# Designs tried in a protein design run: designed miniproteins, single chains, continued (5). Part 69

Each design is a single chain, and the fold is of that chain. pLDDT is the mean over its residues in the fold that is shown.

## One batch from the design tools (miniprotein)

Design m18381
Fold by ESMFold2-Fast:
Structure m18381 (fold): chain A 100 residues (1-100)
Amino acid sequence: SHMEEILEELERSAKNALAAIEKAAATLDDASFKEYTLLVTGIFFQEVIELEENEEVRKELRELRAQTVAALRAAKSKAEAMAITKEAIERVLRLARESL
């Protein structure tokens, strides 16, 4: 179904984002890694929000994005930034699965 195809695309986008941040964690310094996680999560949230048709779910996604951005900016290490990013992606996927 169309909804199943959307969910598969979101799961693929999530896997690609996680792979990109794991690779970056091995190669970038703490400051560059933080900026990279902000970029990758920003792109991921924007893609998910654009695919979502329910305005209440879009509102919740925008609020989660704002919370994630604030948390990432406050992060003191790569490990903390990685944990914040992984948790945000997992929360987005859970919300998408429950709304579809």
Scores: mean pLDDT 83

Design m18382
Fold by ESMFold2-Fast:
Structure m18382 (fold): chain A 100 residues (1-100)
Amino acid sequence: EEIKKLEELARKFREDARINERAAEENRKLAEEKRREAERLREEAERLREDPERARELEERARELERQAVAAESAANINRSGADFSREMAKKYEEKAKEL
């Protein structure tokens, strides 16, 4: 029956949306954690006024964490777009099943 096939497609897209939404949330939290770690390292570097080499090392680690945060934010945005697409496709198949 064509209706059951459309309902199955809708359920699969709903599941894909849920998975992508969860992945987006996890990547968003990862970005926040990396930014907080970077901020803490910069504050530690500021306190190491008499050890400029150690301060530079902490600053470099902070910059790496900031790059990781940007990468995680980009991944979250991609996953969010994927979730939006999957939700739209699910709605389309749900509407088609209802009209048959």
Scores: mean pLDDT 87

Design m18383
Fold by ESMFold2-Fast:
Structure m18383 (fold): chain A 98 residues (1-98)
Amino acid sequence: MEEEKKKYNEYAKKIIEELEKSPRQRVTLEDLKEIFKKHPEFQKDFNVDIDDEESVLKAFNYILLNADKETIERLVKVLEGKVDPETLAQLKEFAEKK
């Protein structure tokens, strides 16, 4: 369990780093798909169909559920003003559950 959490926390950090490297006015599922394409290990571990938005979103949510509070808080800061208020609230809830 701890090894799995550590692995997904590293995946979350990689996603955050990609978002920080390519700042956009809005972050969308298309941006998330692009990040997953750059990280084949994400696709392998989750059997992600990169062309299926639900597949990508499920993998992303699972990564976040297993990420550390600090990592989720960093993601919230990066996405502040760039995603829907509902999405931001969901991320804050993930952090609170840690």
Scores: mean pLDDT 75

Design m18384
Fold by ESMFold2-Fast:
Structure m18384 (fold): chain A 100 residues (1-100)
Amino acid sequence: MSPIVQQLEAAKAALEAAIAAGASKATLIDELRRLVMHLEGLLHQHPDIELSPEERAVVEEAVALVREGRLGELSTEQLIALARRLLAVADRVVAQVRAA
C-alpha cells in the first residue's frame, strides 16, 4: 500500500477514535485537519478517482474551512457531523485506490 494511503487510513482511525472517546473540540479540529490534508493529497495524486457531486461538495467545504482556519467556528455537533461525512468519503476513496 502506498505511504499516502497508509497516512489517510491512520488519520481516519485517529479521528474515529477521537469521536468515540468524546475528545475535546480542539482534538476533533486537529484530527479533522489531518484527515482533510491527507484526503486532499491522495485525491491530487489520483485525479482519476470518481467522487459524487455530494462527496465533492463535502471535501470542498472541509478544505475551505481548514484553509481559512474556520473549523473553530463550528459547534462540536457540527464538527462530528462533518467528520462522519468526510470519513465516509475517505472510506470510498481508499476502496477505489485499493481496487485499482
Scores: mean pLDDT 84

Design m18385
Fold by ESMFold2-Fast:
Structure m18385 (fold): chain A 109 residues (1-109)
Amino acid sequence: SEIGRRLYERAVEALKAGKSREEIVADIMSELYEAYEKGDPAAKAIIDNGMTDEQKELMKEIYEARKAGDTEKAVELARKAIEVGRGPFGKGSHPAVAIVNAAEERLAA
């Protein structure tokens, strides 16, 4: 998807810039939630079909913390989101975590 490609490329550049995994996850989750709020169909499909209510709430809280400039809170919430995983999809990672994993793999190759 267009949004997935953009978030992947941004994750690659953020890793090159030395951002932590948790900071990048928080940034991606915040951007994905903002797109969802703006009515982006791809973001709605990812969130509505791929997220538990707990994961949706964590994404919203990360977005709000980022808007407030509370980077420490956003990173802590992103760490919790990584630990929770994808809920009904088992031990699968959150899409934001999957994007960061793919970006890390690209840079390790």
Scores: mean pLDDT 76

Design m18386
Fold by ESMFold2-Fast:
Structure m18386 (fold): chain A 71 residues (1-71)
Amino acid sequence: ALKKLQSALDAAKEAAARGDVQMAQYALLEGAKVLEEIGLTEEAQRVREAARAGDVEAGIATLEEAIKKLE
């Protein structure tokens, strides 16, 4: 789970750096799915809401904080 979350975070950051909002949103939604599967349903919902709003920066920050809590 943690490695999948890290991959999603890295993909979202890479897409954001390129200005590819659609790919960043996709990566954030993949990260949210993994968060939900491991029981972090509140964090998953926050990432999904940020992704749907196009707030890639907020989505990345939320996913990064969730990963830190799992370490």
Scores: mean pLDDT 82

Design m18387
Fold by ESMFold2-Fast:
Structure m18387 (fold): chain A 100 residues (1-100)
Amino acid sequence: MEKDVKIAIENVETNKEIAIEAARKLLEALKEKDPSITDADVEVMLKLLEYLFEKNPEAAKYLIKGIYYLIQGKYEEAEEYFKKAEKLLEPLRKEAEALV
């Protein structure tokens, strides 16, 4: 599992499909650690990541890396990647608010 996910994350720079497959495996691993996460939550998160790959691929990559470190218990590294994603997503958040 971890080796496959690491290879997929390395390839996230070049391939959306491989990155989304890696994210699915990571979210399934996160679900095993947190029983409050449902299959529906995993599917919603994956659709969000697919959307983000179209709008800002770098933000999507940082979110996937953040989840990867989170499941490894490397919380400081996970927080760093989530903060990088948040900075890139700030313009999209304002656009989403305008659509509501």
Scores: mean pLDDT 71

Design m18388
Fold by ESMFold2-Fast:
Parts: structure tokens; C-alpha cells; sequence
Structure m18388 (fold): chain A 112 residues (1-112)
């Protein structure tokens, strides 16, 4: 139980970092806010998917999804550095999705 929560927290950290890079890479504050909203929506979608499927639940699943969130967060950071706001947003959305799946796998927000 504690291990699943740890991976959910790591996934959330990577999802948030990816969203921050995507927001910073946009040319306007409005576009940056839009990128943040998209990343949040992707995290909700990932959470629902993990909760819908029992095979996506547990510490091992949470770890796998946290590792995917980290991978896509690193890609979001790389493209943000290159000034590619569209790709930074795409990878931040993927990082958010897997961060959400890690949270769903750990049962975060559902009482454990």
C-alpha cells in the first residue's frame, strides 16, 4: 500500500513538472493556461482508466505508470527547451495521463 502511494506521488510530481514546462514553452499566458488545462484533463482520463480496469491497479502498476510519466516529462522538458510548445504540450499531456494512471492504480482519492 505505501509503495503504491509513493509511486502515485512520484507520477504526480512528474506530471506537474511536465505541465510547467509546456506552459512555459507557450508564446502567450492564455496558451500556457490552455496547456495546463489539457494536462489536467489527461490526468483525469488516466485516473478513470486505471480505476475502471483492476489489472491497472496496485503497486507494480503504479510504478510502471510513474516511470512512463517521468519519461514523457523529460520529453516535454526537452521540447520546451527547443521552443516547440506543441510537442511540449503533447508530451506533457502524456505525462499527465500516466500520472493519473499511477494515482488510480494506488487508489488515491478513493480511501487508500
Amino acid sequence: MEEAKKYAELGAKYGNEAAKYAMKAQKTGSQGAGAGVRATGSAVDGYIEARKNPEHQGAEAAKKYAELAKKYAELAKEYAKKGDGEKAMEYASKAGYYAGMAGGAAGTGAGG
Scores: mean pLDDT 75

Design m18389
Fold by ESMFold2-Fast:
Structure m18389 (fold): chain A 61 residues (1-61)
Amino acid sequence: SLVDEIKARAEELRARVEASDLPPFVKEHLLEQLDWALAHPDKPELQQRILDAVEAILDRA
């Protein structure tokens, strides 16, 4: 389901954030964004946009 896909993607991105060389305050912010997205399963388009934004930051690092 879309819910399961979003959840799996968020877990993958969380692992990438934790493994990255990003400053601690940036990691904290990205993890907070992922947690906020997962707290709003009624807004799947918004969840996907947040996950895309986190991924874009990781890809630039």
Scores: mean pLDDT 85

Design m18390
Fold by ESMFold2-Fast:
Structure m18390 (fold): chain A 60 residues (1-60)
Amino acid sequence: LEEEARAAVEEGEVDPTALLERLGVDPTSAEAGAALDVNGDGVVDAEDLVALLQRVRERE
């Protein structure tokens, strides 16, 4: 799951907007950036996307 999640992010298969919608967050809201920044470092990168994808998969 984690290895596959990272591969999906690297291949561009993961859409951050879709991940936010899966988590119930409005991608156009001010909260979208905070929700994408999972590690709280002020930067949204592949590590945050992998973590979000894993959370979405755990809920499904």
Scores: mean pLDDT 66

Design m18391
Fold by ESMFold2-Fast:
Structure m18391 (fold): chain A 66 residues (1-66)
Amino acid sequence: MNLNLREGGEYLVELAKKFNIPFSKIEEVVILNSSVYVPLFENKDYKSLAKTLAKDLNLPEIAKYV
C-alpha cells in the first residue's frame, strides 16, 4: 500500500528523526492500522495523529509533537 500523502509522509519522517525511531516501524504501524490513520492524514489532524502514534508505539513523548 503506497502512502501517497506527501505532507503526512513528511510529518512521519520528521517525527521518526526527532524521536530516533526507525521509519519502517512507524510505516508498519500506520499500514496495519490504516483505517484509523488514513482519516487523520486526510483531515490533517496531526495532533490526534501524534497521540495515536504515541499509544500504538507506547512512546508517550510523541504525543507532544505538533
Scores: mean pLDDT 73

Design m18392
Fold by ESMFold2-Fast:
Structure m18392 (fold): chain A 81 residues (1-81)
Amino acid sequence: AEEEARRAAATEPDPELAELVERGLLAALAGDDERAFELLREAALRGLEREYPELSEEEKEELARRAAERAVAQARALAAA
């Protein structure tokens, strides 16, 4: 479909990526840090694969892990505020 080409061009948000981010943030706000981390890490990996396919799988995993840890920490801080 044309929508697939647009998503591949990174000009529009990936619906699955957006859903993963939303579910991850909701899990973090609910206090489910493990689920939040896994969902946000998957979203970060998906985004990195799309935006930086040149990075190695190890580099993507490390960046995704750090991004997810930061996102969970930020969501928890926001919930505590």
Scores: mean pLDDT 74

Design m18393
Fold by ESMFold2-Fast:
Structure m18393 (fold): chain A 99 residues (1-99)
Amino acid sequence: DPGEKVRKLFLEMLREFLREVFGEERPVDDEAVREMQRVILTSEEAAELMNRLLKKFYEKVNLPISDDMTPGEVLATFTNLALTMGYTVLTDEEIPLVS
């Protein structure tokens, strides 16, 4: 199932981000996704890590992605993917720089 493969690759990406940023293996749930969004908003290093992980994910699923994303574009791309995978994300009020 291509959709199952895409979901597995997305989960792998999220787990790598959580390990690198928080130093722990956490369940990938709505709360973890919102915490990832918050740290991408507040940390340039976390935004750069997510940019690299998103590029790898898009290359694995054979989709185009820009090499020159700003932190805001990284957050928007991550948020859109999380929503398409069925996660609950931070509201527009909590992400004023994206909305």
Scores: mean pLDDT 77

Design m18394
Fold by ESMFold2-Fast:
Structure m18394 (fold): chain A 71 residues (1-71)
Amino acid sequence: GGAEEGAEIGNLLGAGAAAEGQASGDPRVAREKGEEAKRRAYELGGTEEGAKAGMESADKGMEQAVKNAEA
């Protein structure tokens, strides 16, 4: 279903944002990359369920990236 695909896309994009955020060492950059990942996950979700699942997964990646950058 759309939710599984959305979550998978969101996880992939969120992981990318986390890596970029960690590499930057800047929480602001981490949030910016995370918001871009969330937007892209929403666009690629196709369904409301997929979009929500994708955004939620990407949001988790963003929060992790921000924490990593803050350290």
Scores: mean pLDDT 76

Design m18395
Fold by ESMFold2-Fast:
Structure m18395 (fold): chain A 85 residues (1-85)
Amino acid sequence: SAREQRRQESRERIKNELRTLAKNGTPSSLTEEETEDFIFALISALVSLKAPKEEILELLNELLKADVSEEFKKKLEERKKEIES
């Protein structure tokens, strides 16, 4: 259906944004805190769009491999546990 197609396209766009953030780090236009909030907003959007659990967990693991603060890694691990349950 057109609704399912739009949902899939939205999921793929959000996944690509998360991968870009994991690869390139904090944009020059944002603080680290703003970037962290944006990442969590994107993850929540994927959950709302009913992305497969395995795909969300893969993206969280890629973010955990990125050059991010230990405090942010702890928050990512907590979010990962919520999604795994």
Scores: mean pLDDT 83

Design m18396
Fold by ESMFold2-Fast:
Structure m18396 (fold): chain A 88 residues (1-88)
Amino acid sequence: EEEKKKLAERYRKKADIYEKNADSLQTQADEVRAQGNAEAEKAYALSPEEAERVRKIADRRVSLLNTAAQAEKTKADYYREKAEKLEK
């Protein structure tokens, strides 16, 4: 009983860590997008081709960060569900 409550608390703490990781990765994705857009606009003054290259690099980085964020959210959901099952 007490043991189940402590285990549920540990799972909730793990879920919170994964959720914070997901939020951090999402923030990084937003920053990469903003920086990519700014760099692309700056690069466009020199070359439209360079601007396109910069955008494609930013798009790939954002995609990877979003995928990582989704994986962390899935882990958070998994541990929250485990905690709820222990609490009944």
Scores: mean pLDDT 86

Design m18397
Fold by ESMFold2-Fast:
Structure m18397 (fold): chain A 97 residues (1-97)
Amino acid sequence: VNGDAEKGKELFRKYHVAVHGENGEGLNGAPSLRGIGSKVDDEFIREFIRRPTRYIPFPPDAPIPEEVAKAVPRGDMSLVLSDQEIDDLVAYIKTLK
């Protein structure tokens, strides 16, 4: 990917930490992302970010931005993330062990 892993880490903390944990450990029923970069291709990770297939509601006390809370219950992160930001997230997720 043409993504920036440092920018991806910042975006992951802002939008995904409430569901996946800061190191992608898997929280609130979401799957662990550890080692995923060795198991799937970059396009699979992009599609998972754009269209999460799981209808897991964020906890009521989760510190997530309002725009993400509006998008995620509908299963489409493309409403809040650009293609470049998705590539940045892919680059970061590939660093998780």
Scores: mean pLDDT 57

Design m18398
Fold by ESMFold2-Fast:
Structure m18398 (fold): chain A 98 residues (1-98)
Amino acid sequence: MTEIIGWAIRAIGDGNTELAELLVRLGEIIDQIENPEVQRLLLELVRLAVDGASREEIEEAIRRVRRKGAELGLTPAQAALVDEAIRLARKIWELVRA
């Protein structure tokens, strides 16, 4: 959580309001995720996205999140939050790599 706030502040400082808005929205979604292991894997995905990691690293991080969600048998509501978090993380990654 603290890391997402820090990344959003940096994005604002860089004049990247779209990146800052996506980071804030993603942070709100991750805060709604009940399972701490899924939260940690999503935070790792966000770190890779803001670092402009390779496509292979991003896809592997997404697979790890999806695998953990499936193993835990998330409710449809929690699974939908995970899917939205992955969507926002991909968009952040695309903006950082542009």
Scores: mean pLDDT 85

Design m18399
Fold by ESMFold2-Fast:
Structure m18399 (fold): chain A 94 residues (1-94)
Amino acid sequence: SMKEVLLQFRIIAASSGVFVAERMLKTHPTDKKAIEQAGKILKSARETLRYAREDLERNRDKIEPETLEKLERQLRRVEEELRRAEELLEKLRK
């Protein structure tokens, strides 16, 4: 369904943002501008994941069980990646 496609897209978009931000933090750990930019990207990814989670819960009964389980696994994976990237950000900000 269209809702499943849009939810999948949001999860992918957030995943990409987390990847880019983590890459910036690892390659430029002393660059204040890079650290601040990574922080903005992670904030946007966090908001995107929050909307994805809310959308998943609101449409839980309209999604086939197997698709729902797959989306939940993907969402949890990206949430964990975000958490690790945010921990790295905090360490670099001191």
Scores: mean pLDDT 87

Design m18400
Fold by ESMFold2-Fast:
Structure m18400 (fold): chain A 75 residues (1-75)
Amino acid sequence: SDEEIKKEMKKKLEEVRKKLREAAAKGNKLAENAVKLIDRTLEQLDEMMKKNPLEQVKASVDTLIELANKLLEKL
């Protein structure tokens, strides 16, 4: 269901946010900015899902998670 997919997307965003917050606490400014972007995405997720096809929202979230993980690998 769309609700279950939304819950999964939120969980994944929250998981990468937690890791980025740990990196930000170590003084990484890029990680601090990434946390802000993820917070904004979480805040707007319900609106995005109402206005856009689920597949596009999922692809955007998956791309953000991929970029966050690439940032974490370079820290």
Scores: mean pLDDT 86

Design m18401
Fold by ESMFold2-Fast:
Structure m18401 (fold): chain A 78 residues (1-78)
Amino acid sequence: MIDEIQAQLDRMPSLSVEEAEETLRRMQEIADTKLAELKAQYDDPSLSAEEKRKIAIEMATLLVLDSGAFVQLEILKR
């Protein structure tokens, strides 16, 4: 689920720039792992179209959260 990445994102405003950079790298690693897992689930032929739609939404949500964390870090560096 996206809760783990969301928890890291919620911590960003309270971290130092160095800690925020480390958190971003960790979030990217988590996102990559979860995206691979979700893709494997999406490729399961036993899933209904509705179940595949839910997985696709979760994948898109992970990508949006990762992008948001990146933008926040770039602003924080200024």
Scores: mean pLDDT 68

Design m18402
Fold by ESMFold2-Fast:
Structure m18402 (fold): chain A 95 residues (1-95)
Amino acid sequence: RPPDPEPLLENVIKSPDRNAQNEEELIKQAKELIPDGEILAVSSERSPTTGELVYAVVIKTKDGKEIYFLSVPSFDPDDVKAGIRAALKAKEKAK
């Protein structure tokens, strides 16, 4: 179950231009933005708006900050929430 997602919004970066088609594409995009970051986990959820998979990558910066990189089909709040749920799922998997 997702905790309050509000604290994660400050560390959430949406994939630029278009959605990643798979976890590898999202990892590539995350590495382009944070090249020295460590990929901790990747996960997916289903979009409530389109039924497409939304992907999330948890990446740790050199400063120890965790950033949640999302691939969602829109900036619709429900799609963003699905992306945040995927990120939380990925973070739990990274343990």
Scores: mean pLDDT 67

Design m18403
Fold by ESMFold2-Fast:
Structure m18403 (fold): chain A 93 residues (1-93)
Amino acid sequence: MDEAMRAIARAILEEDYALGREALARLRAALPAEVREHLANIRAGRPADAALVARYYLELAERLLAALRELGAPPELLAELEAEIAAARAELA
């Protein structure tokens, strides 16, 4: 189980803002160098591979879905996230 995603999933289910913020800070620190570089270029209005950044966040969303499913999240929340991931994947295809 992905500890960072498990912490975020737990924060969502328990509405624990402090836990969620801490887990997001750890994920930000662990960003791959290439994703960090493209995000910096996007913020500065420079050319960047937005599709690469979007694919990275899609992978994070899939990891979050797996963590939520393992923690027994409500079926409605799982269905909503699965639908959003499917829509994002279709846009990137």
Scores: mean pLDDT 75

Design m18404
Fold by ESMFold2-Fast:
Structure m18404 (fold): chain A 69 residues (1-69)
Amino acid sequence: MSPKEEAERHLVKGVILASEGKSEEAIEYFKKAFEAGASAEELRSAADAIEALGAPEVAAAAYELAEKA
């Protein structure tokens, strides 16, 4: 798969894990998305979705990664 598709797949998996309450696993997938080249905009969009789901710790981690992207 292309790096872009891989990053997007990791972002989607992170959001799903966050919605399931698996915060540690969700954060690891956001780190994988960042390492695969996820953009700051993609990471912020994912963080916004997670914040709306009520997982502020995961959202905070995703926002921090977005600042580094």
Scores: mean pLDDT 81

Design m18405
Fold by ESMFold2-Fast:
Structure m18405 (fold): chain A 87 residues (1-87)
Amino acid sequence: MKEIEEIKKEIKEAVEKNISSLSNENIRKYAEAILLALKGEEPEKIVEKLGLKGKEETIVRLTVELTKNLTPETIEALRKKAEEIAA
């Protein structure tokens, strides 16, 4: 849990630093990546489907790994939020 919390903090800080420069399209791609991960897609296939590169690929891979370690209640909350953003 402690290592997951540190990774969450690093992802949050990286997103917050770049969020003001993220287009609506990029935010939607991250939401779509979360939805695909929750459907059981492998990280490699998600990256290929969304055409992600560099930092975007790394962030998505880390996010997918985080979703595997969350409670069912947290997963459901993330799914609902991702669907709202992707719409």
Scores: mean pLDDT 64

Design m18406
Fold by ESMFold2-Fast:
Structure m18406 (fold): chain A 94 residues (1-94)
Amino acid sequence: MGEKILEALEFAAKELEEAAKEIPKAKEALEELAKRAKGLKKRAEEKLKKDESKAEEVLKEARKFAELVLSAGESFPEAAPYAERIKKAVEEVE
């Protein structure tokens, strides 16, 4: 479970970095979201290393992040496919 959450967050960061390169209008917003995904992964890895029972808490944080990315997709429609793939990756962890 924890490993899959970390993989989903890594995937989210890569998808957002790609979106930032492809969508110049949203570059700053998408790069900020990519940084947040990397920060979430780092914190998740540290939490899971100390307490494996935190996997559910970390998954809830990942789901909230996926919802935040979907909201950004509403502001930048060209980013919506990236946001949908990120949401699916997080849902696959369950």
Scores: mean pLDDT 82

Design m18407
Fold by ESMFold2-Fast:
Structure m18407 (fold): chain A 67 residues (1-67)
Amino acid sequence: AATRDRIVARLEEVAKRLGVDISPLIAEIRAATTLDEISVAATKAFNHLIREAGMEKVVEALAEVNR
Protein backbone atom coordinates (compact mmCIF):
# COMPACT_ATOMS: atom_id res chain seq x y z
CA ALA A 1 0.00 0.00 0.00
CA ALA A 2 2.61 2.59 1.08
CA THR A 3 4.86 1.90 -1.94
CA ARG A 4 1.96 2.18 -4.43
CA ASP A 5 0.61 5.41 -2.83
CA ARG A 6 4.10 6.97 -2.87
CA ILE A 7 4.67 6.04 -6.54
CA VAL A 8 1.25 7.47 -7.49
CA ALA A 9 1.86 10.72 -5.57
CA ARG A 10 5.29 11.26 -7.15
CA LEU A 11 4.11 10.46 -10.69
CA GLU A 12 1.07 12.76 -10.34
CA GLU A 13 3.29 15.67 -9.17
CA VAL A 14 5.78 15.09 -12.02
CA ALA A 15 2.93 14.89 -14.58
CA LYS A 16 1.33 18.07 -13.14
CA ARG A 17 4.62 20.00 -13.45
CA LEU A 18 5.05 18.78 -17.05
CA GLY A 19 1.40 19.36 -18.05
CA VAL A 20 0.97 15.71 -19.09
CA ASP A 21 -2.25 13.79 -18.37
CA ILE A 22 -1.44 10.34 -16.97
CA SER A 23 -4.86 9.67 -15.38
CA PRO A 24 -5.33 6.29 -17.22
CA LEU A 25 -1.84 5.17 -16.15
CA ILE A 26 -2.48 6.20 -12.52
CA ALA A 27 -5.73 4.20 -12.65
CA GLU A 28 -3.70 1.17 -13.86
CA ILE A 29 -1.27 1.54 -10.92
CA ARG A 30 -4.20 1.88 -8.46
CA ALA A 31 -5.81 -1.27 -9.94
CA ALA A 32 -2.55 -3.26 -9.52
CA THR A 33 -2.74 -5.92 -6.79
CA THR A 34 0.83 -7.34 -6.84
CA LEU A 35 4.24 -5.69 -6.55
CA ASP A 36 5.10 -6.89 -10.08
CA GLU A 37 1.91 -5.32 -11.51
CA ILE A 38 2.66 -2.04 -9.67
CA SER A 39 6.24 -2.07 -11.02
CA VAL A 40 5.09 -2.68 -14.63
CA ALA A 41 2.35 0.00 -14.46
CA ALA A 42 4.68 2.56 -12.83
CA THR A 43 7.41 1.91 -15.44
CA LYS A 44 4.81 2.36 -18.21
CA ALA A 45 3.68 5.70 -16.69
CA PHE A 46 7.30 6.88 -16.36
CA ASN A 47 8.10 5.93 -19.97
CA HIS A 48 4.98 7.82 -21.12
CA LEU A 49 6.19 10.97 -19.27
CA ILE A 50 9.63 10.66 -20.91
CA ARG A 51 8.06 10.27 -24.39
CA GLU A 52 5.73 13.27 -23.91
CA ALA A 53 8.08 15.74 -22.14
CA GLY A 54 11.60 14.35 -22.73
CA MET A 55 14.13 12.89 -20.29
CA GLU A 56 15.67 16.22 -19.19
CA LYS A 57 12.32 17.74 -18.11
CA VAL A 58 11.28 14.54 -16.32
CA VAL A 59 14.60 14.49 -14.38
CA GLU A 60 14.15 18.18 -13.44
CA ALA A 61 10.55 17.62 -12.24
CA LEU A 62 11.62 14.54 -10.23
CA ALA A 63 14.39 16.56 -8.51
CA GLU A 64 11.80 19.15 -7.40
CA VAL A 65 9.24 16.51 -6.26
CA ASN A 66 11.90 14.57 -4.27
CA ARG A 67 12.91 17.63 -2.17
Scores: mean pLDDT 80

Design m18408
Fold by ESMFold2-Fast:
Structure m18408 (fold): chain A 76 residues (1-76)
Amino acid sequence: MADELKRALRQATEMAERGIPGAAEALRYVAQLAERQGDYKLAAEALRSLGRLYEKQGKFGEAEELYKQAEELEEK
């Protein structure tokens, strides 16, 4: 259910903010499942959270690409 993905997104975002290993994989997984279910807004939120994590890690180019992907998903 959509509620399960929203909880998963909150948990993955918390992991990313705390620097817990596996946060990037968790955020990608939530984004993929949300997109497959047609929840493009939730998928975009997951990609933006991943982008913020990459910015904190100095991966600015990867973060910019994720933000563009999130914007494209919200236009669907």
Scores: mean pLDDT 82

Design m18409
Fold by ESMFold2-Fast:
Structure m18409 (fold): chain A 87 residues (1-87)
Amino acid sequence: SKIDALKKEIEKLAEQMKAHLGDDDPLLVKYIDQFIESINNEDFASAQRTMSFIGIRLRIEYPDDQELLKLFEEMSYLLAQYAKEKA
């Protein structure tokens, strides 16, 4: 289904963000893991909250990391599409 495809693509982007970070930011990786869990549980409210935490941390700690910022923007776009499909 389109919902399953969106969930899979969001998860792939989240895993790419984790791979880019490596072991450098355990706290941000924890937020990303919580986000993935929220998506898998179809808990949109928790997914929005964890996405906000990720965005705040990226803006403060990694403002010049264009790859992380692009991954975040793509994840945010797909999360919005996922929310519309579930409505």
Scores: mean pLDDT 86

Design m18410
Fold by ESMFold2-Fast:
Structure m18410 (fold): chain A 67 residues (1-67)
Amino acid sequence: DARDLIDQLFALAAEAARAARAGDYATATRLLSEAVKVAQQLLEKGALTQEFVDGLRALRDRVAALA
């Protein structure tokens, strides 16, 4: 269900943001990697845009550089 995947995506993003604010960039990167996987599933279902997925991947890569 796309709604369950959207809820999972936002929960992962919120946890990643909390980890990053705490300076735990390794955990933030792991959570963002999981968020990208969920976003990719939503893109395949037509529930998200490629632009959104690309933006999330770019954010993951920037946070990973801080770990």
Scores: mean pLDDT 87

Design m18411
Fold by ESMFold2-Fast:
Structure m18411 (fold): chain A 74 residues (1-74)
Amino acid sequence: SAAQEEAAEAAERGAAASLSDPRYGARMNRVAAEKAREAGQEEAARYAELGAEHSADGNGVEGAKYNALASKAA
């Protein structure tokens, strides 16, 4: 569905952003989690939330890994 595609794309953008700017990555990861919930993709939303927490803590590499999992789960 379009919602699932948007969730996957948002997670991919969050992953890329987390590697360059963890703060911005955390914000994008939260957007990805919201889109995943709207699409009914609970597992993708959970991974995106975990990615946001890691990126918010300054660990953009770990945040990016969880966003990659969120994209795959969407």
Scores: mean pLDDT 81

Design m18412
Fold by ESMFold2-Fast:
Order: sequence, then C-alpha cells, then structure tokens
Structure m18412 (fold): chain A 94 residues (1-94)
Amino acid sequence: ERREKLIEELQKTIGLSREEAERVIDLMGEENVEKFIELIKKGDYQGLLDLFDEMYEKDPEKAEEVLNILGKAGLFDAGVWAVKRAVDKVFERL
C-alpha cells in the first residue's frame, strides 16, 4: 500500500520509528512525503528548503512538529545530512 511504502522509506532513509513516520505522513500528507523522499535521494538541498518553507507558510505548527521529528532523527543516521542541513537552515532563519 502507498502509506506502508512511505513508512518503510522514511524508516530506511532517515531512521524514523514507525510511529514517527506515521506522524510525519499525517502532518505533511502522502504527496509531500513522496516529494520529500525524492528530494533526499537526489540530494536536492534547495528543494528541501523550499518544501519546508512552503509547509511553514501554510501551517507553522505542523511544520514545526515535522522539523522537530526530523531534527531528532538526524542524531541517529549520518546518511540524512541533507535533512539535517535543511532543518538547521530553517532554524537559522527563525
């Protein structure tokens, strides 16, 4: 199923728990999560910043929850450097 595939991709790509992955999908929506995963795989740092900026403009509370989950995950996987850099850059602007 689409949702299960996204959960598995988030767990594999950024080291989220199942609960964290489900929460991110609920906050971002499946379409934005697919885009997010694609941007990470491409190493598209600017695309990641643009996605987070758009989420923050639409719903700051949901965007902050997502960023907190992703920021926590960055401590567990060196492979998510692009996510960590995007999160750090968003926080630098706040």
Scores: mean pLDDT 73

Design m18413
Fold by ESMFold2-Fast:
Structure m18413 (fold): chain A 66 residues (1-66)
Amino acid sequence: SMEEIKELEELAEKYEEKSREFFERAEELRREGGSRREVVLEEASGGVYLIGAAASRVSARRLRER
């Protein structure tokens, strides 16, 4: 339904925002001389949220096409 499509798009937007927060923290850690491990963990978290966002957008697209 159009409601399910909207919910998936809104979920994707929330995940994309969370991903941005994690990547921003990673960049702050780099600027402040934080450890490689700390930077990588923040980037990994950002990546997981981007995967979630992409999955939600793919699901929304498939619902539109059927």
Scores: mean pLDDT 87

Design m18414
Fold by ESMFold2-Fast:
Structure m18414 (fold): chain A 98 residues (1-98)
Amino acid sequence: MEYEKAVEEAKKLIDQAKEYIERLRRDPSDIETAREALEVADKLQEVANKLSEIAREAYKRGDKEKADELTKLAVEAYGISKQAKAEAERILREVRER
């Protein structure tokens, strides 16, 4: 089902972003991981937008439980995306990658 695929993709990207954030906090010189974290953050933002759209359509259909679940996941995805981007940008600025 379409929403199940979006949920699984979001969970996978959240886990990847969390792993990258942890790696960057342990090794603040890891430029490659910082670049990968930016890419994952962008993808996670796109998936969060998709989840928000699906949640809105679920509300219109009266499926409040599904809408609430998707909205919570979208909010978490946005939060993690912002954290990953902030950590990655901090590393890249300190290393002065041109």
Scores: mean pLDDT 82

